# Designed miniproteins, single chains, continued (3), part 37

Each design is a single chain, and the fold is of that chain. pLDDT is the mean over its residues in the fold that is shown.

## One batch from the design tools (miniprotein)

Design m9265
Fold by ESMFold2-Fast:
Structure m9265 (fold): chain A 62 residues (1-62)
Amino acid sequence: MRLETVTVRVPRQPGESDEEARQRAIDEALARAKALGGTVLDIEVRTLPDGSVVAKALVEVP
């Protein structure tokens, strides 16, 4: 088993709230972690000054 970091960045959609953008980033990170067949250990989410959102998932893969 090894640890992998999955990083996704989503641009903010017109009319989208910060919470909606954050949820989209989390959903994308979780989808990528699932594709690796791994277990998500942690997720960090951050909104950037341009309104885009970055989600980082720490994933344990077999």
Scores: mean pLDDT 82

Design m9266
Fold by ESMFold2-Fast:
Structure m9266 (fold): chain A 65 residues (1-65)
Amino acid sequence: SSMQERARAAAEARLDLIRQQGGLKLGVPPEQVEVKISVTETNLIITYTAGEKKVVTVIPLSQVG
């Protein structure tokens, strides 16, 4: 599998943890966090949204488990 496929699968497997982290970043309960996962050639991009609040985290594919 490609690095992109492994990065997406790793993020999807950790979705509950990612949502919890998003809640901490946005200052809202995890239940209110919408997560969008995007993968590029070099990065895993996680977008956390809750109402009007938005945070984007960029993780190099080399750092994705």
Scores: mean pLDDT 82

Design m9267
Fold by ESMFold2-Fast:
Structure m9267 (fold): chain A 91 residues (1-91)
Amino acid sequence: FTKVVEKKGGTTVEFVYRYNPEDGYQRIIGNPSSGTQYPSVSRESSGDIFELKVTGPGKVKSISFTGATGSAGNLPTNTTVGPLEVEVEPA
């Protein structure tokens, strides 16, 4: 998984991709730009999931996924998602 910290609002955004519990996570480090991480993940099975967690006083204003096929809720198998850009509204 990749963790992005929004310094302005103290908000933390975590991007998590994981398989079955035995497999664990795939940790991806992207190229940060203005505090944004650019993770790339490939969905290897229909059971794979990804999560975006936001914590802190700020709120997510917008999220964009580049390179995804389909919607963020229904990625087909063997789909690459990235880069991920998150815009946070400070508290």
Scores: mean pLDDT 41

Design m9268
Fold by ESMFold2-Fast:
Structure m9268 (fold): chain A 74 residues (1-74)
Amino acid sequence: SVEEVIKRIEEGLKRLKEFAKKNNWSVEQVKAMLDRFIEGLKRDLERKGYPEDEINEVLERAQKLAEEIVKEFE
C-alpha cells in the first residue's frame, strides 16, 4: 500500500539522517544525497507500475521529509 511505502521511506530517511549526523556531513552532501534518493524513488515506483497519483502522493511526502532533514543541517 502507499502507506506502507511511505513508512519505509520515513524509516530509510531517518536512518540516512542519523548516519549523516554521525559522519558530520555538510548540508550540501545531505542535499545531494536526498536529491538522488528522491529521483531513484520516482524511477523505482514507475518501474513497479504504481499509478501516477500514488507516485505523486509518495513523492510529495518524501520531499516534505527531505526539506525537514535539510533544515536540521542548516
Scores: mean pLDDT 84

Design m9269
Fold by ESMFold2-Fast:
Structure m9269 (fold): chain A 104 residues (1-104)
Amino acid sequence: MKKEEEARRLAEELVALVLSSTDDEEFRELAARVAVLLRRLIIAGKEEEVQKVNLLIVEALRTGDKKKLEEALKLAESVVGEPKEEEIKELMEGAKKVLEERRK
């Protein structure tokens, strides 16, 4: 599905942006978990929750505040459940590939 491919791309780009912006392992791990669930929310058509999670992600990236990612994670988990470790690994690998292709 085009929507599933778009959701994957957006999630990978988000994690790639975080990986290029910070060396904070906890921030990176939280962002990857949030991105997995953001992908699920997009595929499920949860437009209101997608907007709320996106606003929290934007604030976290702008301020470096991990609490905003924790809020985003809790909100997303309440709707689509917890991220699986396999999904997190797949997304992190995809994000690293995006970074390698875009690195100058």
Scores: mean pLDDT 82

Design m9270
Fold by ESMFold2-Fast:
Structure m9270 (fold): chain A 68 residues (1-68)
Amino acid sequence: GSLSAEQRELIDQLFDALINKDEEKVKEILKELKKLGMDEAMLNRLEQLSVGFRDEEQEMFRKVLEEL
């Protein structure tokens, strides 16, 4: 299914936080996505990407967003 506008905005903020290595903001955004009822499988993928984010994993993050 398509993401809500609020979920999309948070995912864009998550991507920016990952690039900036802002671990506090990453955790905050993941909690907000969970509160908005994001699909558990998608939330788990985003959490996995967040704990080990590197430049190589940026492509994987983009692919996850394309599946939404």
Scores: mean pLDDT 72

Design m9271
Fold by ESMFold2-Fast:
Structure m9271 (fold): chain A 70 residues (1-70)
Amino acid sequence: LMEQARRLARGLIELAKTADEPSTRQAVYDVVKWLLENLSDSQVEEIIAEVKRENPKVGAMMEEAYAKLK
């Protein structure tokens, strides 16, 4: 599950390079929802921290989605 989560997070970073911001935010919301359904809160926070380190903008979008869905 953690490896699958990291692959989904990688997909968001790649999507953000070509997609508009609303489309990126929707994809981020869908991925964070999946993470919350499949991982513990601490594991979700770990994935978000990893993404934020590589892509702060996408990481911030994930933090916003996490706050809304938690």
Scores: mean pLDDT 84

Design m9272
Fold by ESMFold2-Fast:
Structure m9272 (fold): chain A 96 residues (1-96)
Amino acid sequence: MLEKLPQELLEIFEQIEKELKPIAEEARKNMTPEEAKKVIVEKLTELLKKLMGADSIAEFIRKVTELLKKYGILDEEQIAAAEAVAAKWAAIEAAL
């Protein structure tokens, strides 16, 4: 189970990169940096909801952290760091 979890997460990240990259490139060419950021975050959130059932980037980080903690991959310090990253993303998404 432990060795399978990183593979499943890698497949999810690969799918996100594959779908997000052309949208990010299109937005960067045709939009202001602020508009491009909004479009990219909206598309990323859509993909996270589809692939992980997460309603936001912050929720996705929390779900991944819970899975990694369940299988003993993360120590207490790493869990605290991941929760801090999730809190930062919650603030960013609330500001968009």
Scores: mean pLDDT 72

Design m9273
Fold by ESMFold2-Fast:
Structure m9273 (fold): chain A 97 residues (1-97)
Amino acid sequence: EEEKEKLAAELFNMILLTRDFIKHLEKVLAETTDPELQKKFQELIDRAKELEDRFWELYEKVLENYTDEIKDEINRLRAEFDRLVEEAIKLYNEYKA
């Protein structure tokens, strides 16, 4: 139960972080005038929204039936989130340069 509760809390935190990240990207997109950068930010937003949906799916799975396979999926999605953040930082620096 404790392990299940910890993973559920971690997934819920990842959902909140992903939502905050999407809101930040949408704000940057609204301030961007370069069509190429607008397209790239929109692609990041779309990927982040897909990731949010996958975190919700895992959250529901953890609550219903906990397995070790779910841990691997959580780790893969966390790595994907980290990569999206890195890409966004790089793109934002390009925009501000």
Scores: mean pLDDT 84

Design m9274
Fold by ESMFold2-Fast:
Structure m9274 (fold): chain A 72 residues (1-72)
Amino acid sequence: GAMAEEEAKRKLALLEAIQKAVKEAEKLLGKVLSVEVEMVGKTKARITVTTEGGTAVFEADVLTGEVKLVEK
């Protein structure tokens, strides 16, 4: 049904946001060691990427697909 399709679309958008955050963190800080994802709202996810050069925190909007670096 439509609700299941919307949920699948949101999960795909979150996966794409995680991939974008990981690539950006690796570009900025080097080798990625771990990734932690937490939903902080219905449409907002916090993605914490730990690298050899430090930790980067990203905020992702699963409706728009926008990913923002909020802490480095």
Scores: mean pLDDT 79

Design m9275
Fold by ESMFold2-Fast:
Structure m9275 (fold): chain A 63 residues (1-63)
Amino acid sequence: SMSKKKELEEEIERIDRRIAALEEQIAALRAQGGDPLEIQLLEGMRALLVGMKGFLEKELEKL
């Protein structure tokens, strides 16, 4: 349905914004010589969000 398609597109957009924010935070920490464990945690969060986005994009393709 059009409503379900829009909901999935909006969820993907929310995830994209979260990924972008994490990428900026990771880049800033790397540039400043930040905590390696914090960087590793944020990279893990980014990878999880990328996986979630991929799943939602596949669901969108089925509509």
Scores: mean pLDDT 89

Design m9276
Fold by ESMFold2-Fast:
Structure m9276 (fold): chain A 84 residues (1-84)
Amino acid sequence: MPVIPGVETVEITTKDGVKGYVFFSRSEEAADEARKLFVEKYKLYALTEYLKERNVYLVAAGETEEAMDEAYAYGVKLLDEEAA
C-alpha cells in the first residue's frame, strides 16, 4: 500500500481484486503532492477533484484506470453517506 506521511489514505479492493486508493484533504497542495506521488513514485493512475459542497479535495488512484474510477466512485459515496 502506498503510505503518504501525515495523510489519511483509504485502501479499497475493486471488484476485479485490484487495489485502489482514496485520499481526502482540505489542502490543494497536499492533494497535488499525493497525486504526484501516486503517479510518479508508485506508477498508479490518479486523478484529483475539488468537491466544493464538502470543501475537500478527493484524490483517487489505482493500478488500472478501472480501479482508479472505482476508487473515485467509492470516495464520492463515502462523502455522500457521511453528509446524510
Scores: mean pLDDT 75

Design m9277
Fold by ESMFold2-Fast:
Structure m9277 (fold): chain A 104 residues (1-104)
Amino acid sequence: SMELEKEVIRKKVVLSIRAAGLEFQLELYIRRNSDNPELVALAKEVIELVRKLTDAVLNEDKKKVEEVLEKLKELLPSLPPEIQKEVEILIELAEEYLKLLEKL
């Protein structure tokens, strides 16, 4: 339906905006923690996964979205609280997107 197609586009836009914001926050986090190689490496891994998630959503690659979400969920407990909250929001948005695709 046209309404489902509009909702899919809307979910892609919201997810892309949230992903871009998280990438920016992670880049600032890297700069603030440049003397901690383990935290820098973790933040860079999250940026890579967030970029892969955005690409998978734009390409409507359901399997790739699911694979990236599993990796983000595995990393979630190791993340700083401020970053963890933003990643949790992104995971929820991507899961809502996957549910919407099942109706299409």
Scores: mean pLDDT 88

Design m9278
Fold by ESMFold2-Fast:
Structure m9278 (fold): chain A 106 residues (1-106)
Amino acid sequence: SVGKMEDQARALRTVLDITINEMQRLIDELGSGGDELIEEIEGLMKAIQEKLKSMEKLRESSDFMGTKESKELSYKIDAEIEIQQRKVEEMLAKFKELKEQIEANS
């Protein structure tokens, strides 16, 4: 049912929000001289991408059901993926900049 997919999307969004906030905290800490955090940040980034892929699969499944309610859920999930993807891209750009600066100063 659409309700089950909505509950699953909400659970994935909660985990994504927690993981993205943790990655932001570590990137901020890296900018303050925590170069040991590079591998941990890369691990969190991989986890975020895996959760985004899970949300995309839910979007596709919801769209495939072909009901008005399932299509509306698909659009909602798609919009959420776009918002999270933009945020992650901005964080990745900052992480790459900091990583290159650390490597140049090593």
Scores: mean pLDDT 84

Design m9279
Fold by ESMFold2-Fast:
Structure m9279 (fold): chain A 83 residues (1-83)
Amino acid sequence: LREEAAELLRRAARAVADVDPQLSRDLLELARLIARETDPSRIADYLQGAVRGLQHLDRLGKASPELRELLARLQRLAEEVAA
């Protein structure tokens, strides 16, 4: 679960690197934090943070089809981890 979440965050970071370099860096940091986290509630909080950032880009019309797919997958993981 946490390795899957970290991989999806790294893929999302690559997808946004040209559009929002700061969000890309933030997503890579979240991937590192999740990979080391053992508390499911903390993992859920990190995933929700990532989802909110990506939803903001989508609302601005800056999300590629790949990014929208990654966003949907991250949303499902966040729901699963949130119990």
Scores: mean pLDDT 82

Design m9280
Fold by ESMFold2-Fast:
Structure m9280 (fold): chain A 55 residues (1-55)
Amino acid sequence: MNEAEKEEMKELIVKLTGREPSDEELEKLSEHFTVEQMKENPEETIAYLEKLRKE
């Protein structure tokens, strides 16, 4: 993943969840979703991110 794509993904997650993702969360998200897929399926993206963040 290039730096521009990484930054776009970060901004999108902040917009969707109000929280900045960690580098590990970004890596996991990029393995399951492209930036376009995240834009098309925001609810699925949020659900996956919450699953990663659950204690």
Scores: mean pLDDT 76

Design m9281
Fold by ESMFold2-Fast:
Structure m9281 (fold): chain A 90 residues (1-90)
Amino acid sequence: MKDIELEAEVALLQMELAVLEQIYESLKKKGKLTKEDLEELIKELERLKERAEELLRKAEELNASESVIQDIRDLIKRIEEKIAELKKEL
């Protein structure tokens, strides 16, 4: 089913976001978070956002369920919030 494939892609992107969040928190807690690390993490988050936005376009083209579309929108919002948080520390 189209929705199952789209939800699998959402889950993959959510796992990648969680890894980036964990790297950020670990470096911050250890006092090892450099400006270069922040810039690279922001770049990775921006790439993740682009992938999530592309997934949203595909889901809309496929007439995916409202639930799947909402999950993708929630993911994009979460990525945007994390980008804003990291940019505030620059």
Scores: mean pLDDT 87

Design m9282
Fold by ESMFold2-Fast:
Structure m9282 (fold): chain A 80 residues (1-80)
Amino acid sequence: TEYELEQAVTFTPRRSGHPTVTVTNDEDTAQTYKVELLDADGKTLYSETVTVAAGESKTVTSPHEVAAGATYTIKIYKAV
């Protein structure tokens, strides 16, 4: 399966914890997405693949904890 980058968001959390990402599928068919959490150096800390039904949303919670004051990037890819 090939993936295309849909979104990338860089953030610096004010509190430590487990980041959540809501993936919304606005298409008429089920779609598969890959969510990645990266550190400031671009290293992947966590990756999860989710299938979202047509017109629905799913929330992905990272099991990897982020630290307050550190910079991270969340990337969302869509299967093509």
Scores: mean pLDDT 86

Design m9283
Fold by ESMFold2-Fast:
Order: structure tokens, then sequence, then C-alpha cells
Structure m9283 (fold): chain A 81 residues (1-81)
């Protein structure tokens, strides 16, 4: 599916990222993709779990990671209305 392809590309891009700025940019692009493609709450949660794991491995600061997780949570709430 398009979602499974996106999730695989997300993981590859995060593994290739060399700086915290690149990791952050991938996360911001992921939130944009999820919103534009009207991803389900379950899909947003799956992307968030993969992103959090890999971003932590890449050393993204907890504050920036928290901001992205908050943005993803707000998107999930928008999908529940």
Amino acid sequence: SMFDEFLAELEERLRAARTPEEVLAVGEEAIRWLKENKASAEQIERVTAVYVRLAREKGLPSRLLGELVFAAAELIEEQKK
C-alpha cells in the first residue's frame, strides 16, 4: 500500500540522516504527509512509534522529539472528530 511504502521510506530516510536537523526535517515531512493523506489514528501511531525509536537512536534531543510527538497526537485528535 502507499502507507507501507511511505513507512519503509521514512525508516530508510531516518537511517540515512546524519544530523539532528535532518532527523527533525524527516519528522516534520512525515506529519505533513500523514495530514495530506488523511492517515488513520492507527497509521499515525505506527509512524510515531517508528520515528520515536529511530530518532532516539540518532540522538535527537528530547525537547524536539517531544514537540513532534505532540504534533502527531494533535493530528490523531483531529481524525477522531
Scores: mean pLDDT 86

Design m9284
Fold by ESMFold2-Fast:
Structure m9284 (fold): chain A 55 residues (1-55)
Amino acid sequence: MSEEQLQGGLEGAKLLIAGHGASREVAADGLVKNGFSRETAERLAEEAVREAHLY
């Protein structure tokens, strides 16, 4: 995956968590449906949870 795609996935996960109150698991599932591997999706969702409170 490109760094641009990873950044897009992180921003999408942050929007789901901070904007819509989604859990880390829901955000990770959304990323998997958009073509991310489970491992990458879980890492991005974890990062998004850490960053979400900074919005």
Scores: mean pLDDT 77

Design m9285
Fold by ESMFold2-Fast:
Structure m9285 (fold): chain A 95 residues (1-95)
Amino acid sequence: MEQAQQHIEKAKDAIKKLQQAKNQDEALAAYEQAVRHAGEAYRLALEAGDTALAREALELRKEAALIYMQKTSDIDEINRSIGEVLRAIGDLLDL
């Protein structure tokens, strides 16, 4: 439980850095941190049977992808981010 919550906090901090990113390299680094921590929180929440925490982790993953999509001009990265948003929405609907 505590470990999953720590990953939620780190994902939120990474999303703040992503929002403040001034270039593609800063945005990518912050996005990777946000997705990594949100993914770990989701995995730990599912293992614990904590559906509410799993939902919060998926929402953070979705938010990170939406913000990153707006911070990049790379069409391949935009398309990848759209795929991640759709996947997170699918996972949320299946919870």
Scores: mean pLDDT 85

Design m9286
Fold by ESMFold2-Fast:
Structure m9286 (fold): chain A 66 residues (1-66)
Amino acid sequence: SSLQQMIQQLQTDRQNLQQQIQALQSQLKAETDPTKKTRLQVLINLLQTSLSATDMIIERLQRRLQ
């Protein structure tokens, strides 16, 4: 169904977001400049918010399957 296709796409987007967050967390751990650390932390927080929103949408769509 189109709904199942939408869920699969969102799960792919979720995986990509997780990979981006992990890469940025690794950069943050290696960073020594405090200004760059702050910018990385802000970006990580924004992506984590997007991940949470994506998870909520997936859960709602899964509940609407049948």
Scores: mean pLDDT 88

Design m9287
Fold by ESMFold2-Fast:
Structure m9287 (fold): chain A 89 residues (1-89)
Amino acid sequence: SYNINGDEDAARRYRLLAEAAKELGLTEAAEHLYKAAELIANGASNPENRAKAEEEVEKAIAALPSVEAYRQVLELADKLLEEEKKKKE
């Protein structure tokens, strides 16, 4: 995969993680993940924006109540990604 595709995949992953966290009622974690997704989507070519996105992801993880909550967010995000791949048209 090319670097550009990697950045698009990272932005999509953070956005889907944010949507999953929001659906699970983890609103604080979702807010940080949305901010990370926005930073990558609109400025992945800027290394400062990438560093800030990583910081927001760390804050999202810190806002989660447990490792099991993080696992649930990952599982739901994977399901949302599969649904988006089915919407190719």
Scores: mean pLDDT 76

Design m9288
Fold by ESMFold2-Fast:
Structure m9288 (fold): chain A 64 residues (1-64)
Amino acid sequence: GSALEEQMRAARDRILANVASYLSPEQLAALEAELERLVATAESLDEFVRRGDALATRAVIEAQ
């Protein structure tokens, strides 16, 4: 992948690690799939992090 894709995947891994303890394995897999789709559509690392954090926050709230 491009350097941007590698940076976004590193950011994805950090986001997933930060929320893994709040999610079931099924919920974590669903969030990982959403973040992988975001890697394909985000135009910048900043956009990826902002939108990825919002998706992760939503997933944690829905898991409570």
Scores: mean pLDDT 86

Design m9289
Fold by ESMFold2-Fast:
Structure m9289 (fold): chain A 76 residues (1-76)
Amino acid sequence: LVRVRAELTLPRAAPAHLALVADDGVTYGVARVEADAAGRATLEFDAPAAAIPSLRGVAVHDGRVTHVPLRLTVLP
């Protein structure tokens, strides 16, 4: 496992449930977050190194599901 930091941009500065999903449907980094005034949220999680290239960000708030831009950094 590697430690990963995800930086996400949410559609609006509101509480959301975030999930990072790999190609095989396995979910990593599930968290409830509140984005800052710029719509940014961050979370850290553990994942297999092989899953990292396929991870996608999904945000759910007020019954809406949104695919969100994300940046992943593998931590030392």
Scores: mean pLDDT 73

Design m9290
Fold by ESMFold2-Fast:
Structure m9290 (fold): chain A 57 residues (1-57)
Amino acid sequence: MERYERMVERLAEDIRRSSLEDAERILRSGVEALAPNPEAQERMRRLGEEALRELRE
């Protein structure tokens, strides 16, 4: 199992547990940290935006 997949899952969890402002910052930093793996970076954007939508509800 790839390390980047676990990082994406943990970051998505952190976003869901954070305030909206902190969640937006975590998503930006997480996407940046995943730059060496473009597929994981794109997955992080999708899951992060989904988690942000849940926080806005």
Scores: mean pLDDT 78

Design m9291
Fold by ESMFold2-Fast:
Parts: C-alpha cells; structure tokens; sequence
Structure m9291 (fold): chain A 84 residues (1-84)
C-alpha cells in the first residue's frame, strides 16, 4: 500500500519542513510517473529550499485543479503527518 509507505516515510523523517528532494523521494513511492512529474514541476516553479505544511496545502490546491488523484492522495497523507 503506497499511501501507508508514504505515511511511514514522513513519520520517520520527523521534520516539520521538507526539501524538494524529500518530497520527490516520497512521491516516487506512488509509482505514478505523471504524479511525480506534476509535483516536481510545481516545486521547480516555486523554487523554495523547504516546504512547510502551508506550502504543501498550496501545492495540493494546484494538484487538485489539475485532477491528478494520486498526487492529491499522497500530498494529503504528507500534510496529515506534518500537522500532527
């Protein structure tokens, strides 16, 4: 179950802010190349060194507009862990 693996990975990182590399590593667990590419393009455009929970909510909103369900589900899991 990719979403369970994502949750465990985020918990293990024990961070409140994630680097683009950490986000991409987590998204790669989905095995969905389109989801990974979409999130990578958004991260490259934003050009930030780290992303907190509010930054990830903005990315989630952009991904929801594009209709990629895999990226939406993965980002929701990441956000849920970072909020706790």
Amino acid sequence: NALKEIRLKVIKLNKKELTPEEIMDILSITGDEEAVKLVREILEKKGKKTYNVDDLREILAEVQKKGNKTAVEALKVIIDVLEK
Scores: mean pLDDT 88

Design m9292
Fold by ESMFold2-Fast:
Structure m9292 (fold): chain A 68 residues (1-68)
Amino acid sequence: SPAQQQQLIDQGLATYTRFLQAVKDGAPQEELDRIEAELSRLLTQISTLPPDYQQQFRRGLAEISAAS
């Protein structure tokens, strides 16, 4: 459903933000590994979404990266 597709995008962007913040804060390797594994699973799911959702995700990643 569109709502589930949007939730995947939102979760991916939130997890990416958390990962960048954890790296910046010097989080323990165990925490970084956990977040990275979570992000990898979400990226695999997002890769199956329609092109418009993938474009939305790429825009979100660019915004987060620029803010970091």
Scores: mean pLDDT 87

Design m9293
Fold by ESMFold2-Fast:
Structure m9293 (fold): chain A 58 residues (1-58)
Amino acid sequence: YEDFIAAVKALVEEKGYLTLEDLKELIAEYRKKYNDPSIPIPETVDEAIELLRKLARS
């Protein structure tokens, strides 16, 4: 989970803003790395932000 948060922070620092596509890519990498197919792929920025908050708490 720390690696995921670090990746999000690095992307924000590089681009200054996260797009839905950036968030979907990070979540897909996270699902692959932790082999957790139960993590949904968000279809909106709001869903991506909510999912990110849940992953950060876990």
Scores: mean pLDDT 69

Design m9294
Fold by ESMFold2-Fast:
Structure m9294 (fold): chain A 86 residues (1-86)
Amino acid sequence: SMEEKLKKEAEERLKKVIEEGAEKLVEAEKGQPGAVLTTKERAIPTAIDIAEGINSGELFPLSEEGKKVAKETEKEGKENLKIIKE
C-alpha cells in the first residue's frame, strides 16, 4: 500500500514536471531562429529527452533561461521516473 502511494505521487509529480518543463522550453525557444518546439502539446511527450539533449549539447543552443529549465526538467523528471520504476 505504501509503495502504491509513492508510485502514484511520483506519477503525478512527473506529469507536472513534464507539462511545466514543456511549457517553459517552448517559451525559451520562442525568440530563437529555427525554434523546433511550436506548442506545449508537441513538447510534452519528449520533454525529458529534449532537456537531456540540451544538457548534453546534442541539441541546438538555447538561451541561459532555457538551459536552466532543461537542467530542472531532466533532474526532476529522472528522479520521479526512478521512483516509478522501483
Scores: mean pLDDT 70

Design m9295
Fold by ESMFold2-Fast:
Structure m9295 (fold): chain A 74 residues (1-74)
Amino acid sequence: AVEALAEELRARAEYLLEIAKFQRERGNFDAAKRWEEAARIYKEGAERVGQAKSLEEARRLAAETQDEVRKALL
């Protein structure tokens, strides 16, 4: 369960990096940088979630990661 949450956050990071690549190919460099930063937050969050000692802690860390991503994309 904990590892599944970490994998989900890693998958989200990979998806956002693909979006960033397509934005760069279209010349939308500022948008690409925002997606790259969001992907970085997801990767760091996945590492923290993967080290969680309980499912409750993992869920809290995943929620905190999602909130940080929302703030970065505003």
Scores: mean pLDDT 86

Design m9296
Fold by ESMFold2-Fast:
Structure m9296 (fold): chain A 97 residues (1-97)
Amino acid sequence: LEELRKALEERQKKIEENISKYEKFLADVRARSEAVKAALPEFQPRADEAIRHAEKGYELFKKYLEDPSSPAGREGSSHFTRALILLDELEAAVAAA
C-alpha cells in the first residue's frame, strides 16, 4: 500500500522530467529561430513557422502525458520533426550566405 504512493511519486517525477525536456527543446528552437532572423531577416516567416511547430508539439506532448491513448504523442513528434527540418534548412541557408 506504501508501494502505490511510491509508484505515483515516480510517475509524477517522470512527467516533470519529460515536461522539462520538452521546454528545453522549445527554448532551443526559439533561440535558433531568433539567430536565423537576426542573420537573414527575409527568413522571418519560415523561422516563425518553426517556432509555431515547436509550440504545437509542446502542447500535444502535454496532452499525451495526460492521456497516453491519445494520438497526440505521434502528432507532437511530427511537429517537433518539422521544426527541426525547417531550422536545419534555414541554418544551411545562413551558412551559404
Scores: mean pLDDT 82

Design m9297
Fold by ESMFold2-Fast:
Structure m9297 (fold): chain A 75 residues (1-75)
Amino acid sequence: SLEEKLEEFEKRLEAVVEESLAAGLSREEGQQRLADLANEFGKELKEQGLMTDEVEDRLVEAYIRASERFDAALA
């Protein structure tokens, strides 16, 4: 379902943050991994006809939360 896809995406963002921190990645490298994941997921949703304004907002909000968490952990 769409809800399961969004939940899985949020969990993958969290995993990328934790893996990037554990690997000692730079801010630039970790942020790029998060951006790549968000872009890939967004393309998949659009291809499947699942991208609505509400879904895009949820995707962007999840991405921003993960990005901010990664930056905060590096500070």
Scores: mean pLDDT 88

Design m9298
Fold by ESMFold2-Fast:
Structure m9298 (fold): chain A 58 residues (1-58)
Amino acid sequence: LEEEIKKLERDTAEEVHRGYYEAMLSSEEMGQKIREKIEDLVKEAKEKIAKLTAEKNS
């Protein structure tokens, strides 16, 4: 669980960094779409991390 949480946090951070970089290089319209997708990804990752953290503490 500890290693799974760390891996999920790291993988999510890498995807977020890559996505923001891609958005910066994209057109304004495409960049906005990419940012919205990143926000959804972060929300889902936070929910998964919270669930794994609860399982670890149980």
Scores: mean pLDDT 78

Design m9299
Fold by ESMFold2-Fast:
Structure m9299 (fold): chain A 100 residues (1-100)
Amino acid sequence: MPSVFEQASKLLHELAEALLNNESPEVIRKIADELLEVAKKLSQEEVDTIALALAFELQQLASKLSPEQKKIVIELMEELAKLASPRVAHLLRELVKKVE
């Protein structure tokens, strides 16, 4: 079986592809919820890695997202910030303010 970090990386890729392909909010929420559950099993350093990668993808895609898709990704970013290091949590909260 893949490692927990490999599972998180795969779900991050699936989330980015779903957003790029303008999948329904229901599909995006399902992937985001699965990613968050996997992230709870990661070390803080691994959460930081996944959170920063998601932040980078969000910066590239923000202008193309529907309001419903943005809300789901913002909620995921806020939940990941609770699991991340203080430095990365601060960066995630600042990005959320720019994307809203």
Scores: mean pLDDT 85

Design m9300
Fold by ESMFold2-Fast:
Order: sequence, then structure tokens, then C-alpha cells
Structure m9300 (fold): chain A 94 residues (1-94)
Amino acid sequence: SAAEEQARIARVFALFAAAVRAEAEAASGRPVTMDLSTLDGVTALLNEMAAAGLLADPERTITELMEDLLLAQGYSEEEARELVGALLRADLAA
């Protein structure tokens, strides 16, 4: 159902946001104060990390980072692309 799909997408986004937070806090030694419940917040944190030189690969986009996380968790390339596409829609990331 649409509700089940939205719940799955929200769970995937929460896992991605938590992973980005953990990496940022480990790399900086400081607590993250940004609101990571939104795609804008996660994007802002990634941009701050890139500006500080804390990203391993600054050429990667947020889309590529999300796809890599989903692949690492056992999703197929097709499923990862569909889930990332859904996450980037305003009604799930705003």
C-alpha cells in the first residue's frame, strides 16, 4: 500500500540521516545540531562537512550516498534508485 511504501521510505531516510550524523560527529568530534529529519538538513550537514574537508569523496552527491547505503543493506540497484527517487520528493523530505 501507499502507507506501507511511505513508512519504508521514511525508515530508509532515518537510517541514512543517522549514518550521516554518526560520520559527522566521529569526524568532527562535535555534536550535530542540525535538524536531520529533513533532506534539506542532511544536505546542509553534508555541505558543511565538504567545506570542512571531512568527506572522504567530496564529488559524491547525496543521491549517490543514499544509493550506496541501500546497496550495502541488501537492496538491488533498481530498488535503491526507486527509493532514493521517492525520498527526494518534497512530500517525504520536507
Scores: mean pLDDT 69

